Designed miniproteins, single chains, continued (2). Designs and how they scored, part 20

Each design is a single chain, and the fold is of that chain. pLDDT is the mean over its residues in the fold that is shown.

## One batch from the design tools (miniprotein)

Design m4667
Fold by ESMFold2-Fast:
Structure m4667 (fold): chain A 101 residues (1-101)
Amino acid sequence: MTEEEKKLRDEALQLMTKAAKEAVDIVGPDGAARAIRIALELMRKNPYPTAEEIRQALVDAGFDEDTARRLAEVLAPALNKAYELFKKAGKSLDDIVPPPP
């Protein structure tokens, strides 16, 4: 990794760490881990999910409306920004290709 790629990765990891801590403060560690997994699964279908899409997915998974809204407000901007930073770091390496079929 170049120094620039390392900085982008470190920024993404710091952003995700902060969002995870905020999610733990909202729902505790087990709830936070579950919410993050749901948001990441949503990202497989839509890489830039909105806060509303994350909120709805959490409600559908059994989170309370207020809790889901608070989690979505934390997770949506963090996940979208971290994904952009990871993409920039990976794109700079020129070696990050999906495994051949």
Scores: mean pLDDT 74

Design m4668
Fold by ESMFold2-Fast:
Structure m4668 (fold): chain A 95 residues (1-95)
Amino acid sequence: SMEERALETIRRIEERNREITELFKKALDSGDIELARKAKEMANETVREADRAFEEAVRAGLSLELRRRIVIEGASSSVNLIGAIVLERVLEKEK
């Protein structure tokens, strides 16, 4: 069902947000710019997936609860993206 697909997508976004957070922490601890870049790319992809999932949920007339969950997870991905962009720029200046 469309609801089952939405729940699966939400679960996938939640899992990727956790992975991005761990990469971000490792980048901070190690100063490894490649981990910051990986976190940025994953966050950017996750933001796009959340946006598509929201558009599909609206078109399918899915519940307000499911739409809210997608928005919350997409917001988390966006915060992670901003953080990763800032970290990458800081690490690029450290030679």
Scores: mean pLDDT 86

Design m4669
Fold by ESMFold2-Fast:
Structure m4669 (fold): chain A 87 residues (1-87)
Amino acid sequence: SESEKLLKEAIDIIAEAINELEDLELQALGSMAIISLSVALLTPISVEAAEKILELAKELAEALRAGDLERARELNLEIAKLANEAA
């Protein structure tokens, strides 16, 4: 499905960012987002919601690469909220 493709793309973007990091806390935040998105793959989600999640995943990847811990926490919570609302 289209929503599944978008969620998998979001997971890949975050995973690529994590591989570039040496900071364990930033890696943990990225990993938590991947867990939330993996749960979302188990439930029906709209294409619109999946597109919003993909945009947030791109912003999270940028925050992780920049070492912006506060922004990464905010984005992780927003991703988790959207993923949980889909369940």
Scores: mean pLDDT 84

Design m4670
Fold by ESMFold2-Fast:
Structure m4670 (fold): chain A 94 residues (1-94)
Amino acid sequence: SALDATIAAARARAAAELSPAAVALFDGFLTEVRRAVAEATSIEELVARLQELGRRLADALAADPTLSPAERELIERLVAQVYTVALDEARARA
């Protein structure tokens, strides 16, 4: 799927550019995004789940003093890309 390809690309980029701690944090987030897309029964439910996942990720990033500003910016860009594809895939399935 387009989402699976986007998640694989995001994981590859994270592994190349982020610290192991940032990679682990981001990979956990991507796993939950995939689960949300698979389990959500409406676009409204998916949006709500993605918003909660984004909030938890933002809280985790804010709580980790070892993450550089560059790592946070990269994670934010990859999150935006994954969310776009996740919502597009869910809409196409409706």
Scores: mean pLDDT 84

Design m4671
Fold by ESMFold2-Fast:
Formats: structure tokens, sequence, C-alpha cells
Structure m4671 (fold): chain A 74 residues (1-74)
């Protein structure tokens, strides 16, 4: 099970992904929105399989940082 800290980071990542998907769809970029949904599913599965909580936290923070950077370019 995810720690409360890692669950909060996953929740933040999912909220940011939902915003990015909505912006991509509003721009008619439906294939990119679909790929981002697939990326979200991959991150969720990877974090669920990670047994090291510090490694899971690092992965989530990196994913959030990259997603925020992508959102700034949209």
Amino acid sequence: MLSPENQALLDEFEALAAEAIARLEAQGRHDEAKRLRQGLATVRATVAAETDEAAARSLLRTAIHELKRGLAEL
C-alpha cells in the first residue's frame, strides 16, 4: 500500500494529468490526450509495483515535475 505522502503525490499527479488531458482535448490533440491517459496508467502501475517507498516518491516527484513542464508549454 502507498504511504499517505505517496498517495498525496499520486493524487496531485492525477489532478495535473486530468488538466493536461482536458487542455489537449480542447486543442483537438486527441491522440496526445490518449497517450497521456496511457502514461497515467503506466505511472500508477509502476508506483503500485514499487516496494521502496523512497523510490516511489522520487518517481512521482519526477513525473509531477515533467507534467508541470509539459503543461507550461501547452
Scores: mean pLDDT 84

Design m4672
Fold by ESMFold2-Fast:
Structure m4672 (fold): chain A 56 residues (1-56)
Amino acid sequence: MTKEEILERIKKATDASKDVISGKPLKPEDQVLVEIDGKKYALSKEDAERVKELLG
């Protein structure tokens, strides 16, 4: 999956109860906030690391 596809999925997500990339249910304590284009998105720790690596 390309960087653009991942970012587009995150931007369209409005449900913080599940992971936007994998679709797995997320516990509140397993969520990490990642800032993209001035907006904050709740992701799993694994996906947050991946997004930071793609944007860095």
Scores: mean pLDDT 66

Design m4673
Fold by ESMFold2-Fast:
Structure m4673 (fold): chain A 64 residues (1-64)
Amino acid sequence: SAEEELAKLEKAAQGANDSGVAIATVDRETGEVTVEKGPGGTDAAVRVVEAHLKRLGERFREAK
């Protein structure tokens, strides 16, 4: 279950990076997420992405 939640988090972060909305990095040990504005993103879109990824990171930590 922890591996499944980590996979969801990593896929969501990669999707954000691929879309150009955000530059997201994930700590695979802690589920900690750092999000920066990407070349195709807005501040509003980055906040939505960051909130979503942080929620997934919390699920990963609680699944451990």
Scores: mean pLDDT 80

Design m4674
Fold by ESMFold2-Fast:
Parts: sequence; C-alpha cells; structure tokens
Structure m4674 (fold): chain A 81 residues (1-81)
Amino acid sequence: MSNEEKAVELGRELGRLLAEAERAIAAGDVDTARQLIAEAEKVLAEILSLDIPESVKRVAEHEGRRALAALRARLEEVEAR
C-alpha cells in the first residue's frame, strides 16, 4: 500500500518535472531544462527503487526513459540553433 502510494506521488512529481522541462526548453532556458531533466531522472530512479511489482517498474522505466529521451532531443535542437 504505502510503496504503491509513494509510486503514485513520485509519478506525479515526475510528470510535473517533465512539464516544467518542456516549458524551460520552449523559453530557451537550457540550464533550467538540464537541471529539471536531471531531477526527473532522479525521481524515475526513486520509483524503480520501490518495492512494487516488476511489471509496474518495467512500464515506468520504458515510459520515463522515452519521455526523457524526447526532452533531450528537443534540448539538443534548441542548442544547435
């Protein structure tokens, strides 16, 4: 129960950090975007450290890594301009 509740809370925090990173990229704030992406990676690692079903961790890892890769690609496009 508590680990699953913590996973939900960390998932919301991850979503918030990803949304803030997208806004920072849109604003051209590369340094803020890098910091937010790094914090999002830490939150994803925390989710993966919880005692929750392996199937849930696998989905979180795949979706989280995909979202982070997309943000990094957008950041690289902004930096190349």
Scores: mean pLDDT 83

Design m4675
Fold by ESMFold2-Fast:
Order: C-alpha cells, then sequence, then structure tokens
Structure m4675 (fold): chain A 76 residues (1-76)
C-alpha cells in the first residue's frame, strides 16, 4: 500500500536526520511524496530499487537492502 511504504520511508528519513545525514533524509522524504502520487506498483517498486542502487553506491548497503525490501513489498 503506497501510504504504508511512504510512512516507512519517512521513519527511515527521521533516523537518518538524527544521525546528521540530512541529504539522504530529504531525498527519502521526496521519494515518499512521489510514491503517494503514483498508482502503478511496478513504478513505485522501480523507484525504490533505483534509490537503493544510488544509496548503495554512496556507501549505505544496509539502507539499500531495506529499500529493496520495501520495493518487494510494494509489488504485493
Amino acid sequence: RPEEIAERLRKIAEELRKKGNTYLADLLEQVADEILKETDPEVIAYNLESLATFVENLGFPDLAKELRELAEEARK
């Protein structure tokens, strides 16, 4: 459900902000807002997988794994 995925992204963003990573927090909040406007679950999943690849390349593999799990959940 898009609302549940967006809420989870906002919680992850809050934890990133507490750790001083405001750039990733802002990025996740923007993606959460975009998910709420999207009706196609495959597009939502693709956006989450693209975000996961991006943050993995930045050196955040644990976050990337969590985002890929959310992408899989978006397809159910």
Scores: mean pLDDT 81

Design m4676
Fold by ESMFold2-Fast:
Structure m4676 (fold): chain A 86 residues (1-86)
Amino acid sequence: KEKLKRRAKNILTRENLKAVAGLPADSKLSLSEVEKLVGEKLGLSQSTVRKARRGEGSEENLNKIVNAVLEVQIDEGMELIERAVS
């Protein structure tokens, strides 16, 4: 759980959460609004997302949110490479 908490604290940044919510990088939404949108997308409360950013909450919820960020980062990386090569 310590390793997962560390990962969550490092990876659940405002920018990564905006990507999970499908928002542009320059989105003017507050962090709380971003957390709410991520929660809605994943079927979680905003409070659950906020706690996950602090490395708190259930292991299942932490894994769900962290995996959502990692999946988007992989997709973004692939799209960026594809666009740069094009």
Scores: mean pLDDT 73

Design m4677
Fold by ESMFold2-Fast:
Structure m4677 (fold): chain A 80 residues (1-80)
Amino acid sequence: MDELERVRRELAEFMGRATERVAALQERADERGWDYENRFSLTLPRHPGESSSAEGSSVVRRDGRVVEEFHAHWERTVLP
């Protein structure tokens, strides 16, 4: 149980950091009048032995051209 809770806390911390990075890119894009697109995917572990993963990305475009991008990946296996 402690290991599962630890992995879930690490996941929450990763998502917090990724969200802050994405927010910073969005703010800069908004200030410049540029477009942005964000994607997040997430797998929550339910039991020991399961894997958990998260990915976050943000792409900033000016006139359809990518000018800034951010990608982050996190993965952990809950030990038995």
Scores: mean pLDDT 81

Design m4678
Fold by ESMFold2-Fast:
Structure m4678 (fold): chain A 89 residues (1-89)
Amino acid sequence: AAAEAAALAAGARAAAELLAELERLAERLGLLTPEERAALEAAREAFLRAAELAAAGRVEEARALMTAVAEAHEARITALAARVAAALA
């Protein structure tokens, strides 16, 4: 039980860190729009909230929040990541 909570919290924190890195890279490349910045910041905040919920043992709430944020932001984040990858080619 504690192992699942710890793993989910670690995963949520890692996701937030990856999104922060994508934001920094996209900004340095001049590819980050205000809408994309807002989406990345909202997704990072939600993953950090999910990590807090998981750390508190509220695993189902953390999982639900991670699913919801993925659905809300996946397309926009994926499109930005693809543009960053193309710019680096």
Scores: mean pLDDT 84

Design m4679
Fold by ESMFold2-Fast:
Structure m4679 (fold): chain A 86 residues (1-86)
Amino acid sequence: MSGYGLAGTVTPSNALDYINSEFGITRRKAAKYLTKEQIEEIFDTLDDKSKIYVAQHHLLSEELFEKVPKEYQEHIKKMQENNPLL
């Protein structure tokens, strides 16, 4: 069954269950598999670390990006500065 807490195994079907994992690699994998709609729905419920990982793996709307901690917003913007994606 999806979301039953397999150690280290993140898939698109269980990404929501792993996005708040204490393990950085698990959170990053979960963030990568989230859809844009899932991100928009759950973003406000995420802690700062998960918000940062989501922002690193997805192009967020301006409203969602403003919810990322301000110090990390600067770092993420710098990563995107030399990669202007339309």
Scores: mean pLDDT 70

Design m4680
Fold by ESMFold2-Fast:
Structure m4680 (fold): chain A 91 residues (1-91)
Amino acid sequence: SVLELRGWVERVSLTATDADIERFKEQAKKTPLPDVEYDPAELEAALAEAGVRARFEGARLVGGGEDEVVEALARAARDLLREGRAEARVE
């Protein structure tokens, strides 16, 4: 699911800044996404909103350009991390 992708991103960029997102994006080009269960509808919607035409076949992402997909995933990961940080501050 998208939550599982969030966990992977948090492991990579716990102190996410713009520089951290750039590093995440570069690392994502070298390292395939972890083989986890994705919610295709949620992630496809996020990619479409970012202007990227890509879809899932099972757990595999197909379509789109490599840079465009990585860019969109980095933006989505940043938004998820920001939400997680905001939630953590509302104890």
Scores: mean pLDDT 47

Design m4681
Fold by ESMFold2-Fast:
Structure m4681 (fold): chain A 87 residues (1-87)
Amino acid sequence: MSDLEKAKELAKEVIKRALESPNPVIRKKAEELEKLLESGDFSKEKLEEMLKIIQDIGVAAHLEGDEELTKLAAETGKLLKKVLEKM
């Protein structure tokens, strides 16, 4: 599996966990990320947009004490950064 495919699978898990969040800001960011992922556009510009949203979810999750979502967002962001660096 490529780093991009791994990042897409982790992004789906981030979306699933974030949509279950009691925090409406986290849920809204998850909806934005889901729309980007469903677009099927994985250009550098769209991947950079996805990375920003994932980072925003991670920061908000950390402030809420959601260790699991914070970890998932960090792992997903790390893989997306690796994909972007290779582009």
Scores: mean pLDDT 86

Design m4682
Fold by ESMFold2-Fast:
Structure m4682 (fold): chain A 70 residues (1-70)
Amino acid sequence: MREERLRKAREMAREAVEEMKGLSPEERAKLFQETAERISRETGLSLEEAEIILMEESAEMIREEAERKK
């Protein structure tokens, strides 16, 4: 079902976002692209949908980093 695919995609995105926290900006960009493609392939979602889900999960990380910066 679509709901199961979305949940799996979000779990994969969260795992990748956790890995991104320890990486350089260059490595983060590469992992983002690789993860979006992987989510699309494994869940059957479009690349666009995979990117949106990954952006949703990464936005939480970015918000937390911005708060720590201040």
Scores: mean pLDDT 76

Design m4683
Fold by ESMFold2-Fast:
Structure m4683 (fold): chain A 77 residues (1-77)
Amino acid sequence: DKNLEQAKELYKEAKELYEQGQQALKEGNLKTAEELFRKAYEKALTAAYLASLAGDDELAKEALDLAFKSREQIRQI
């Protein structure tokens, strides 16, 4: 299933971007952190959508949770 393969790849990328955003935040680079969390949010939302279309409800929920965490980080900057 191409949707599931894409969802897994995007979710992995979103996790990596989220971790990079957390590192930038710890270093005091607020602008870089916001940009990284925005990219994590967008990729995580797309991953959740594609996972849902593929019927992988667990991946869809995990990706959606990551999207909301990324959005919350942006709101606190």
Scores: mean pLDDT 91

Design m4684
Fold by ESMFold2-Fast:
Structure m4684 (fold): chain A 85 residues (1-85)
Amino acid sequence: VVGRITVEGSPEQVKEAAERIREAARETGAEVLETRLFDSKGEIVVRAPSRETLFELEQRVYEAAVEVGMKKVTFELLAAEEVAP
């Protein structure tokens, strides 16, 4: 499955959130496919081996975003099945 995580906040918060998302992905067994960081917004595309792994990653990201004080976090399911590009 493939998901997109979008975080919004200050440039410092976006950078910290991106680092925490990468760590959470590594710990849950998800793969980071793409990272795009803007001054007040970050977008990270991840591939997870299952929907359960993606859900676990989303929960960890949510917890990290609360700790960092992020303004907004959005999760989007891009592909429910593992489809090669």
Scores: mean pLDDT 79

Design m4685
Fold by ESMFold2-Fast:
Structure m4685 (fold): chain A 110 residues (1-110)
Amino acid sequence: MVDVKQKIDELIEKKDTSGLKNLAAKLIFDQQVEDAAYLLKRSVEAGKEFAEAFAEGVYTVGYMPQKFVVDLAKEVGEDTIKKFKKLTEGNKIATDTADYLLTGLKMAKS
C-alpha cells in the first residue's frame, strides 16, 4: 500500500505542482479528511505555488459535501486556513476555497 503522506512529501520535493493538484482532486473526491488536511498543511508550508495547486485540485472536483468541509476545516485548523488565504491573496479560486473552509470551521463551532 502506497503511503499517501509519503507521496505528498515526494511531490513537494520534486516540485510537481500538477501531481499535487491531481492528488488534491482525488483526496477531495474520495473525502479523505486526514490525508487532504495533511496535503493542505504541507502545501501551505511549501509556498504559494503549492497552495494554489491544491485550490485548483479542489476546483476540479467542483463540490465538497458540507460534512467533509467541516471535518477538513477542523482537522486543518483556523491558523493554517488563514495562512492559506493570505498566501494565495489575489487568486480567486484559492481565496474562495479558504473562505469555504473558514465557513465550515464556523459551522463546526456552532
Scores: mean pLDDT 84

Design m4686
Fold by ESMFold2-Fast:
Structure m4686 (fold): chain A 69 residues (1-69)
Amino acid sequence: SMANDAIAAKNLEAGLAGNTLASVRTGSAEAARLATDPEAKEYARKGALATTLEEAIKYAKKALDILKK
């Protein structure tokens, strides 16, 4: 639903704003659960599983870009 995609985007933005591996992974995990767009969901899942901050930010930003279009 549109509401779930909006909440997913908010969680990605909050995670990215935290600027820690833990915060980006947490925001990405919530986004992966809520997002209805399959491409955004896949990138959010990759962000949630990332082992480095750089990787987590990369995938979280890709998911967010899709949800904002």
Scores: mean pLDDT 87

Design m4687
Fold by ESMFold2-Fast:
Structure m4687 (fold): chain A 72 residues (1-72)
Amino acid sequence: MNVVSMAGEAIRRAIDGEPPLSEEEIRAAERGYLGVARLTADGEVVSSAVPMSDEQRERLIAATLKTIAAIK
């Protein structure tokens, strides 16, 4: 699971009243790759996966929790 997929899944579970992401799912994302997609000047979409750093992992978790907390 990449950063975007993990955030989306956490939000979906919160909306549907399902249990939050398990520690195993969070750890899988933490060891995974940060998905990156960019639009080139000619309108082509290029995607790549980059190794996730500890700082990026903490930011992702914090952002996901903040997003969930904003949804009442």
Scores: mean pLDDT 53

Design m4688
Fold by ESMFold2-Fast:
Structure m4688 (fold): chain A 114 residues (1-114)
Amino acid sequence: MEEAKKLHEEGEKYYKEGKYEEAKEKYLEAAEILKKIDPNSAETYYYLGKAYVAEAKVELLKEEVDRDKVVEYLNKAIAYYEKALQLDPNHEKARRGLLEVSVEILKLAVEEVL
């Protein structure tokens, strides 16, 4: 439990620094530990959602962005955040995650006219 939380906190630090690949790796490690201990916890699905948001941001930082992959990763993040909220309707971090993904999808839609 504590190790998964520590890995998630390290992932949040990398994410805030714009180091999305490192953030993704930490979120996936945290989710894998939680999945083995409590596979149906809301926190496991929240960490998986964060990992896919980080993966989408890694793709967005490439010179040649694969938009189909970004949309795929963001849709996976939505599904995981919705699963977290299904298990814990008061999970404020998962609600914030859904808002963040909605903003990223809107940015992609606006950039389509370029």
Scores: mean pLDDT 82

Design m4689
Fold by ESMFold2-Fast:
Structure m4689 (fold): chain A 80 residues (1-80)
Amino acid sequence: LDRAVDLLEHAAKNPEARKIMEEGGKKALELARQGKLEEAQKALKDGVYKALVLAGVPEEDAREAAETIAEAWLAAYLKS
């Protein structure tokens, strides 16, 4: 998780990447509120992946980080 968070912080310095992450997070929350948990996780994963790649993170690292972030987010949401 720490490595994935570091990559997110790097991407957040890019305004375009930050906007993509915000849009992905908003879409994931909307889907989760509808009970579409699998779609919510996928939406967040896709958004984080696109933002990381835009910020120059290699595709392999971006995919791993996006999956880790989406799983951690869903676990936190379900405990809320």
Scores: mean pLDDT 82

Design m4690
Fold by ESMFold2-Fast:
Structure m4690 (fold): chain A 66 residues (1-66)
Amino acid sequence: ATLEELVRILQLAGVPLERARKIAETFLANRDRVEELTPEDIAERSGVPLREVERVFDALKQAVTA
């Protein structure tokens, strides 16, 4: 998945553009460990609140794991 595709998925799920970009960039930067990534890892690295990351985490994971 591209950065633009992930940002679009996140925005459709109600995440504001600013946070959607941060989450998507963080998730793509950790692509090699996507199966072991936790919502806590993404929240810590992106600075986005954990509750918001948890809400969209399954959608992100599905989009990147093919």
Scores: mean pLDDT 77

Design m4691
Fold by ESMFold2-Fast:
Structure m4691 (fold): chain A 75 residues (1-75)
Amino acid sequence: SMREERLRKAAEALKEYLETTDLSSLSREEQSAALQKILEEYGITSKEEIEEVARLLVEMGVGASVEELVELLTG
């Protein structure tokens, strides 16, 4: 579906960003802002869709848990 494709593309964009960016060089506020901007570019605004993107990231081998990724993505 278009929704599933949108969530997958958002997860792929976040994965690329997280793999190519040293987040430790950024403040927590800058990290949150950068990730939130990517989510917004794909129209991901609901908590439920953010949780689905976090699950996709874990399945792709990014991050330790869905809960930790949701916290990072919501700031």
Scores: mean pLDDT 81

Design m4692
Fold by ESMFold2-Fast:
Structure m4692 (fold): chain A 110 residues (1-110)
Amino acid sequence: IEEFVEKNKDNPLLLYTRLANIASIHGLEEAVKAAETALKIAPYNISVLEFLIRLYEELNDKKGVADAYVRLGEAYLKRGKTEKAIEYFKKALELDPSNQKAKEGLKKAE
C-alpha cells in the first residue's frame, strides 16, 4: 500500500478505489490499517482521510471518527481553507468534546 500511495498520491479516485477494495476483501479493520499506512506517506491526503472517516463510521468508532475529523481539519488548514477546517474541528468536538487536538485546531483556525 505504501508504494501504491506514493505512486498515486495525486490520483484520489484510484487511491479511494484501492482502499475500498481492501475493505471489501480483507474487512474494515484491515482497510483502516491500509489507510493509516497511506497517511504516513501523505498525512494531508483528503481522499484517504474521508475514506478513513467512513471506515470508522461503519465500525461505530466515534473516537476514531473524531480523530479523523481533526486530521481532515488540519489538511484543510494546510490548504488555506479555514472555514472547512473549523467545520471539521467542530464535528470532532460534537463526537468527542474532550478532544484536545480539535480544541487546538480551532484556536489555530481563529
Scores: mean pLDDT 77

Design m4693
Fold by ESMFold2-Fast:
Structure m4693 (fold): chain A 70 residues (1-70)
Amino acid sequence: SKAELVAAFEAARQEVVAWAESQGLPADKIAEFRARLDAVIARYAAGEISREEAIAEFGAIVDELVAAIE
């Protein structure tokens, strides 16, 4: 369901942000990535983007965050 995927995105966002904090990513960069991830979740929850678009956009932001640490 939409609610189940929203909950999964919220859990993934929390885990990814906590990991980035543990890697020493600066607080301003963490805030930027958190805001971008939250925006995707909000757009999906509002029905503005499809499930497939939400998964793709969320994944791309996570990949970008990982690259910023490595």
Scores: mean pLDDT 87

Design m4694
Fold by ESMFold2-Fast:
Structure m4694 (fold): chain A 77 residues (1-77)
Amino acid sequence: MSEVKSIKIDEEKKKIDIDIVNTDDEPAKIPDAFQIGDIEVSNLKETTVKPGETAVVKGKGVLDGKEYDVTITVTNL
């Protein structure tokens, strides 16, 4: 299953870094939009991360009415 390992919010630079780890030896699918906690993430390119691979995807996020640039690092173990 995929687990959110860390979320780093930089309010000054309006950037959010999210680390996701998948551990079930299955391809991890990253959709074009999803919600993590109070962060609404969108404008991602749909991506499939195969076991043993790491992918970095970028999009937009909204938190507390402010727009952020989101970078998601997905590691499939």
Scores: mean pLDDT 80

Design m4695
Fold by ESMFold2-Fast:
Structure m4695 (fold): chain A 120 residues (1-120)
Amino acid sequence: MESKKERIKKLAEEAINLTKELIDLVKQLYPDSPLAKRIIERLNNIIDKLKYLVENIDELTPEQIKSIADEAINEAKEILDFLKKHGFPEEVIQLAEKIINTFKEIKDIADSLLEEERKR
């Protein structure tokens, strides 16, 4: 049976892959853009946080996992707002929204783990 932490790890790995796909798409569409370079830097920071989550999943508390997910959601939402304001293509916007939804799933599972731990 898959544990909730194993599910979080798989979702985090999926989010890393989706974020890398978004970076590659932005690089392809805007190879010489200073705005694209800034977005790519911010997306790489999200990847670093998710790699930390994946590497340390067995050692992290539900509260720590929730904190990482909340930070990733907030950063990704700011990136999405920036992409929308600068008229990025719908393909880029949809991929960013999919990434945010994956982080929300991680947070929901972490919230469930935290609630189970507190009711024990």
Scores: mean pLDDT 86

Design m4696
Fold by ESMFold2-Fast:
Order: C-alpha cells, then structure tokens, then sequence
Structure m4696 (fold): chain A 73 residues (1-73)
C-alpha cells in the first residue's frame, strides 16, 4: 500500500531530516534552490503515493529540500 509506505517513509525521513537540515544549512548552493523547486512541483505526486525518499532519488535532489518544501506547502 503506497499511502502507508509514504506515511512510514515520511516519519523516518523526518527524523533523519531533523539532523540533515542543520547540515544542509551550512551547505548553501544552487542545488538547494533546485531541490525546493522540484519538491514543490512533485509534492502533488507525493500526495498521490510517492515516498519522500524515493522522490529524492528519482529527482536526484536532497531529501532535506523535499521536506522543506513539503512543510512550507
């Protein structure tokens, strides 16, 4: 079940992102901007049933960026 997997992935990712966001903040780059833009566009797909981790892998962006956009949405 995709929705359950998404929820589980989001919970696990959020724990990991809490640590990663501090690390991401020190590594400012255009990649952060790209990740945010991509995450925002693909957020709709995440709601359809794509895990945050898988989404980051498919897009090739940092999971932290996907989470940031997810929370700001």
Amino acid sequence: EVEEELRREAEEAEKHLAEAEAHLAENQSAEEQRGYAFAQAVIENVREGISLKRLAEILGVPVASVREAFRKL
Scores: mean pLDDT 60

Design m4697
Fold by ESMFold2-Fast:
Structure m4697 (fold): chain A 110 residues (1-110)
Amino acid sequence: SLPVLSGQQIGQLVRDIGRQISKRLKELGAPQSEVDALLNMFLDLGDLAATGSPQQIAEEARKTKERALELFRQIVRNSSSTDPKIITEIQLLGEQVVAFLEDIAESAAK
């Protein structure tokens, strides 16, 4: 079967999504250190996806998902905002990140 996405295409998508999410988290008042940590995790995963095997990409995507879940909990806890709407948007971004990373892991395993 022909692959739907190459590792290079997956890598670029991961990097682009990481930049988009990091920018939005910064706009929502997330601490810079936590925004940088999330961006670096996505850039590292994107670089691995460009050169790694399907198994390595799937494994690293699942590890990145676990780290991202913990990081989003820290962002919510350490947020300077007491606005429930902003906290809800950060939580929804976290759910979207988890779903995206699971989709990358499943796509790489096929």
Scores: mean pLDDT 83

Design m4698
Fold by ESMFold2-Fast:
Structure m4698 (fold): chain A 85 residues (1-85)
Amino acid sequence: MKEQNEKLAELQEEIRRYQLEVADAEKAGDEKGKKEALTNLLKSLQDMRPLVIALRSLQEDKETVDKREEAWDQTIKNIQKKIDE
């Protein structure tokens, strides 16, 4: 549990950093940098998903966990669409 919480905090920081990199690349007109930052953001979200679900499964009922999984899947899908555009 402690190690998972530490990894979650680290991944949250990486996600925030990559979101800023996307914004900076858009401002600079750097299409390559934007796509790279979005790809890194997607990877961090994918890595965070199983840790969040594992942690929540210990504390919450199945219905609540299922809703959290749906929210994570939607977020990942939205970022993937931006990369594909």
Scores: mean pLDDT 79

Design m4699
Fold by ESMFold2-Fast:
Structure m4699 (fold): chain A 76 residues (1-76)
Amino acid sequence: SPREQSILDFRILSLLSEIYFNKRIIEKTTDQERIEELKKQIKESVEELKEIAERYPDNKLAQKALKEAEKIYEEI
């Protein structure tokens, strides 16, 4: 339904926003322990996006967000 699609889109966007926010914190911190904690949080968000993308293979936003999130995780 259109309402379910909107809720899913907001969830995907929220997860991607958290990944970008955590990436920005990693770029500004020199605390290695904090960096490792933030990397774990990014990994968990990537895994949730992967579950969404696998459950909704026709959702172009989910597929695009997963690819972008995986790239961020590999670069940090």
Scores: mean pLDDT 88

Design m4700
Fold by ESMFold2-Fast:
Order: C-alpha cells, then sequence, then structure tokens
Structure m4700 (fold): chain A 59 residues (1-59)
C-alpha cells in the first residue's frame, strides 16, 4: 500500500510538471521553481497550485 501511494505521488508529480510545461510553453528541462511560479501567476493560477508545482519541481 505505501508503495502504491509513492507511485501515485510520483505520477502526480510527473503529470504536474508535464502540464506546467505544456501550459507555460517552457520545456521540462528548462523549468525552474522561479520561472514556473512566475508563468503560473501570469496565468492566474492560485498560490496553492503554484506551491504544489514548485514542490514537484524541487522534489
Amino acid sequence: MKELEKEIDEAMTRITISVTSISTGIPVEELTPENAAAALREMGESEETIARVVAAIER
């Protein structure tokens, strides 16, 4: 069960990074917490969403 939870967390992290890359136009390899947060804020995303994306990028 714990392994499944970690698999889900990793999948959610990967999905979050991929969606952010697609939405902002920034390639995954060039995504930083700073440029992702700035782009998401420009798009009107909530501070909660920005914090989750930043955490996902930092791992």
Scores: mean pLDDT 76

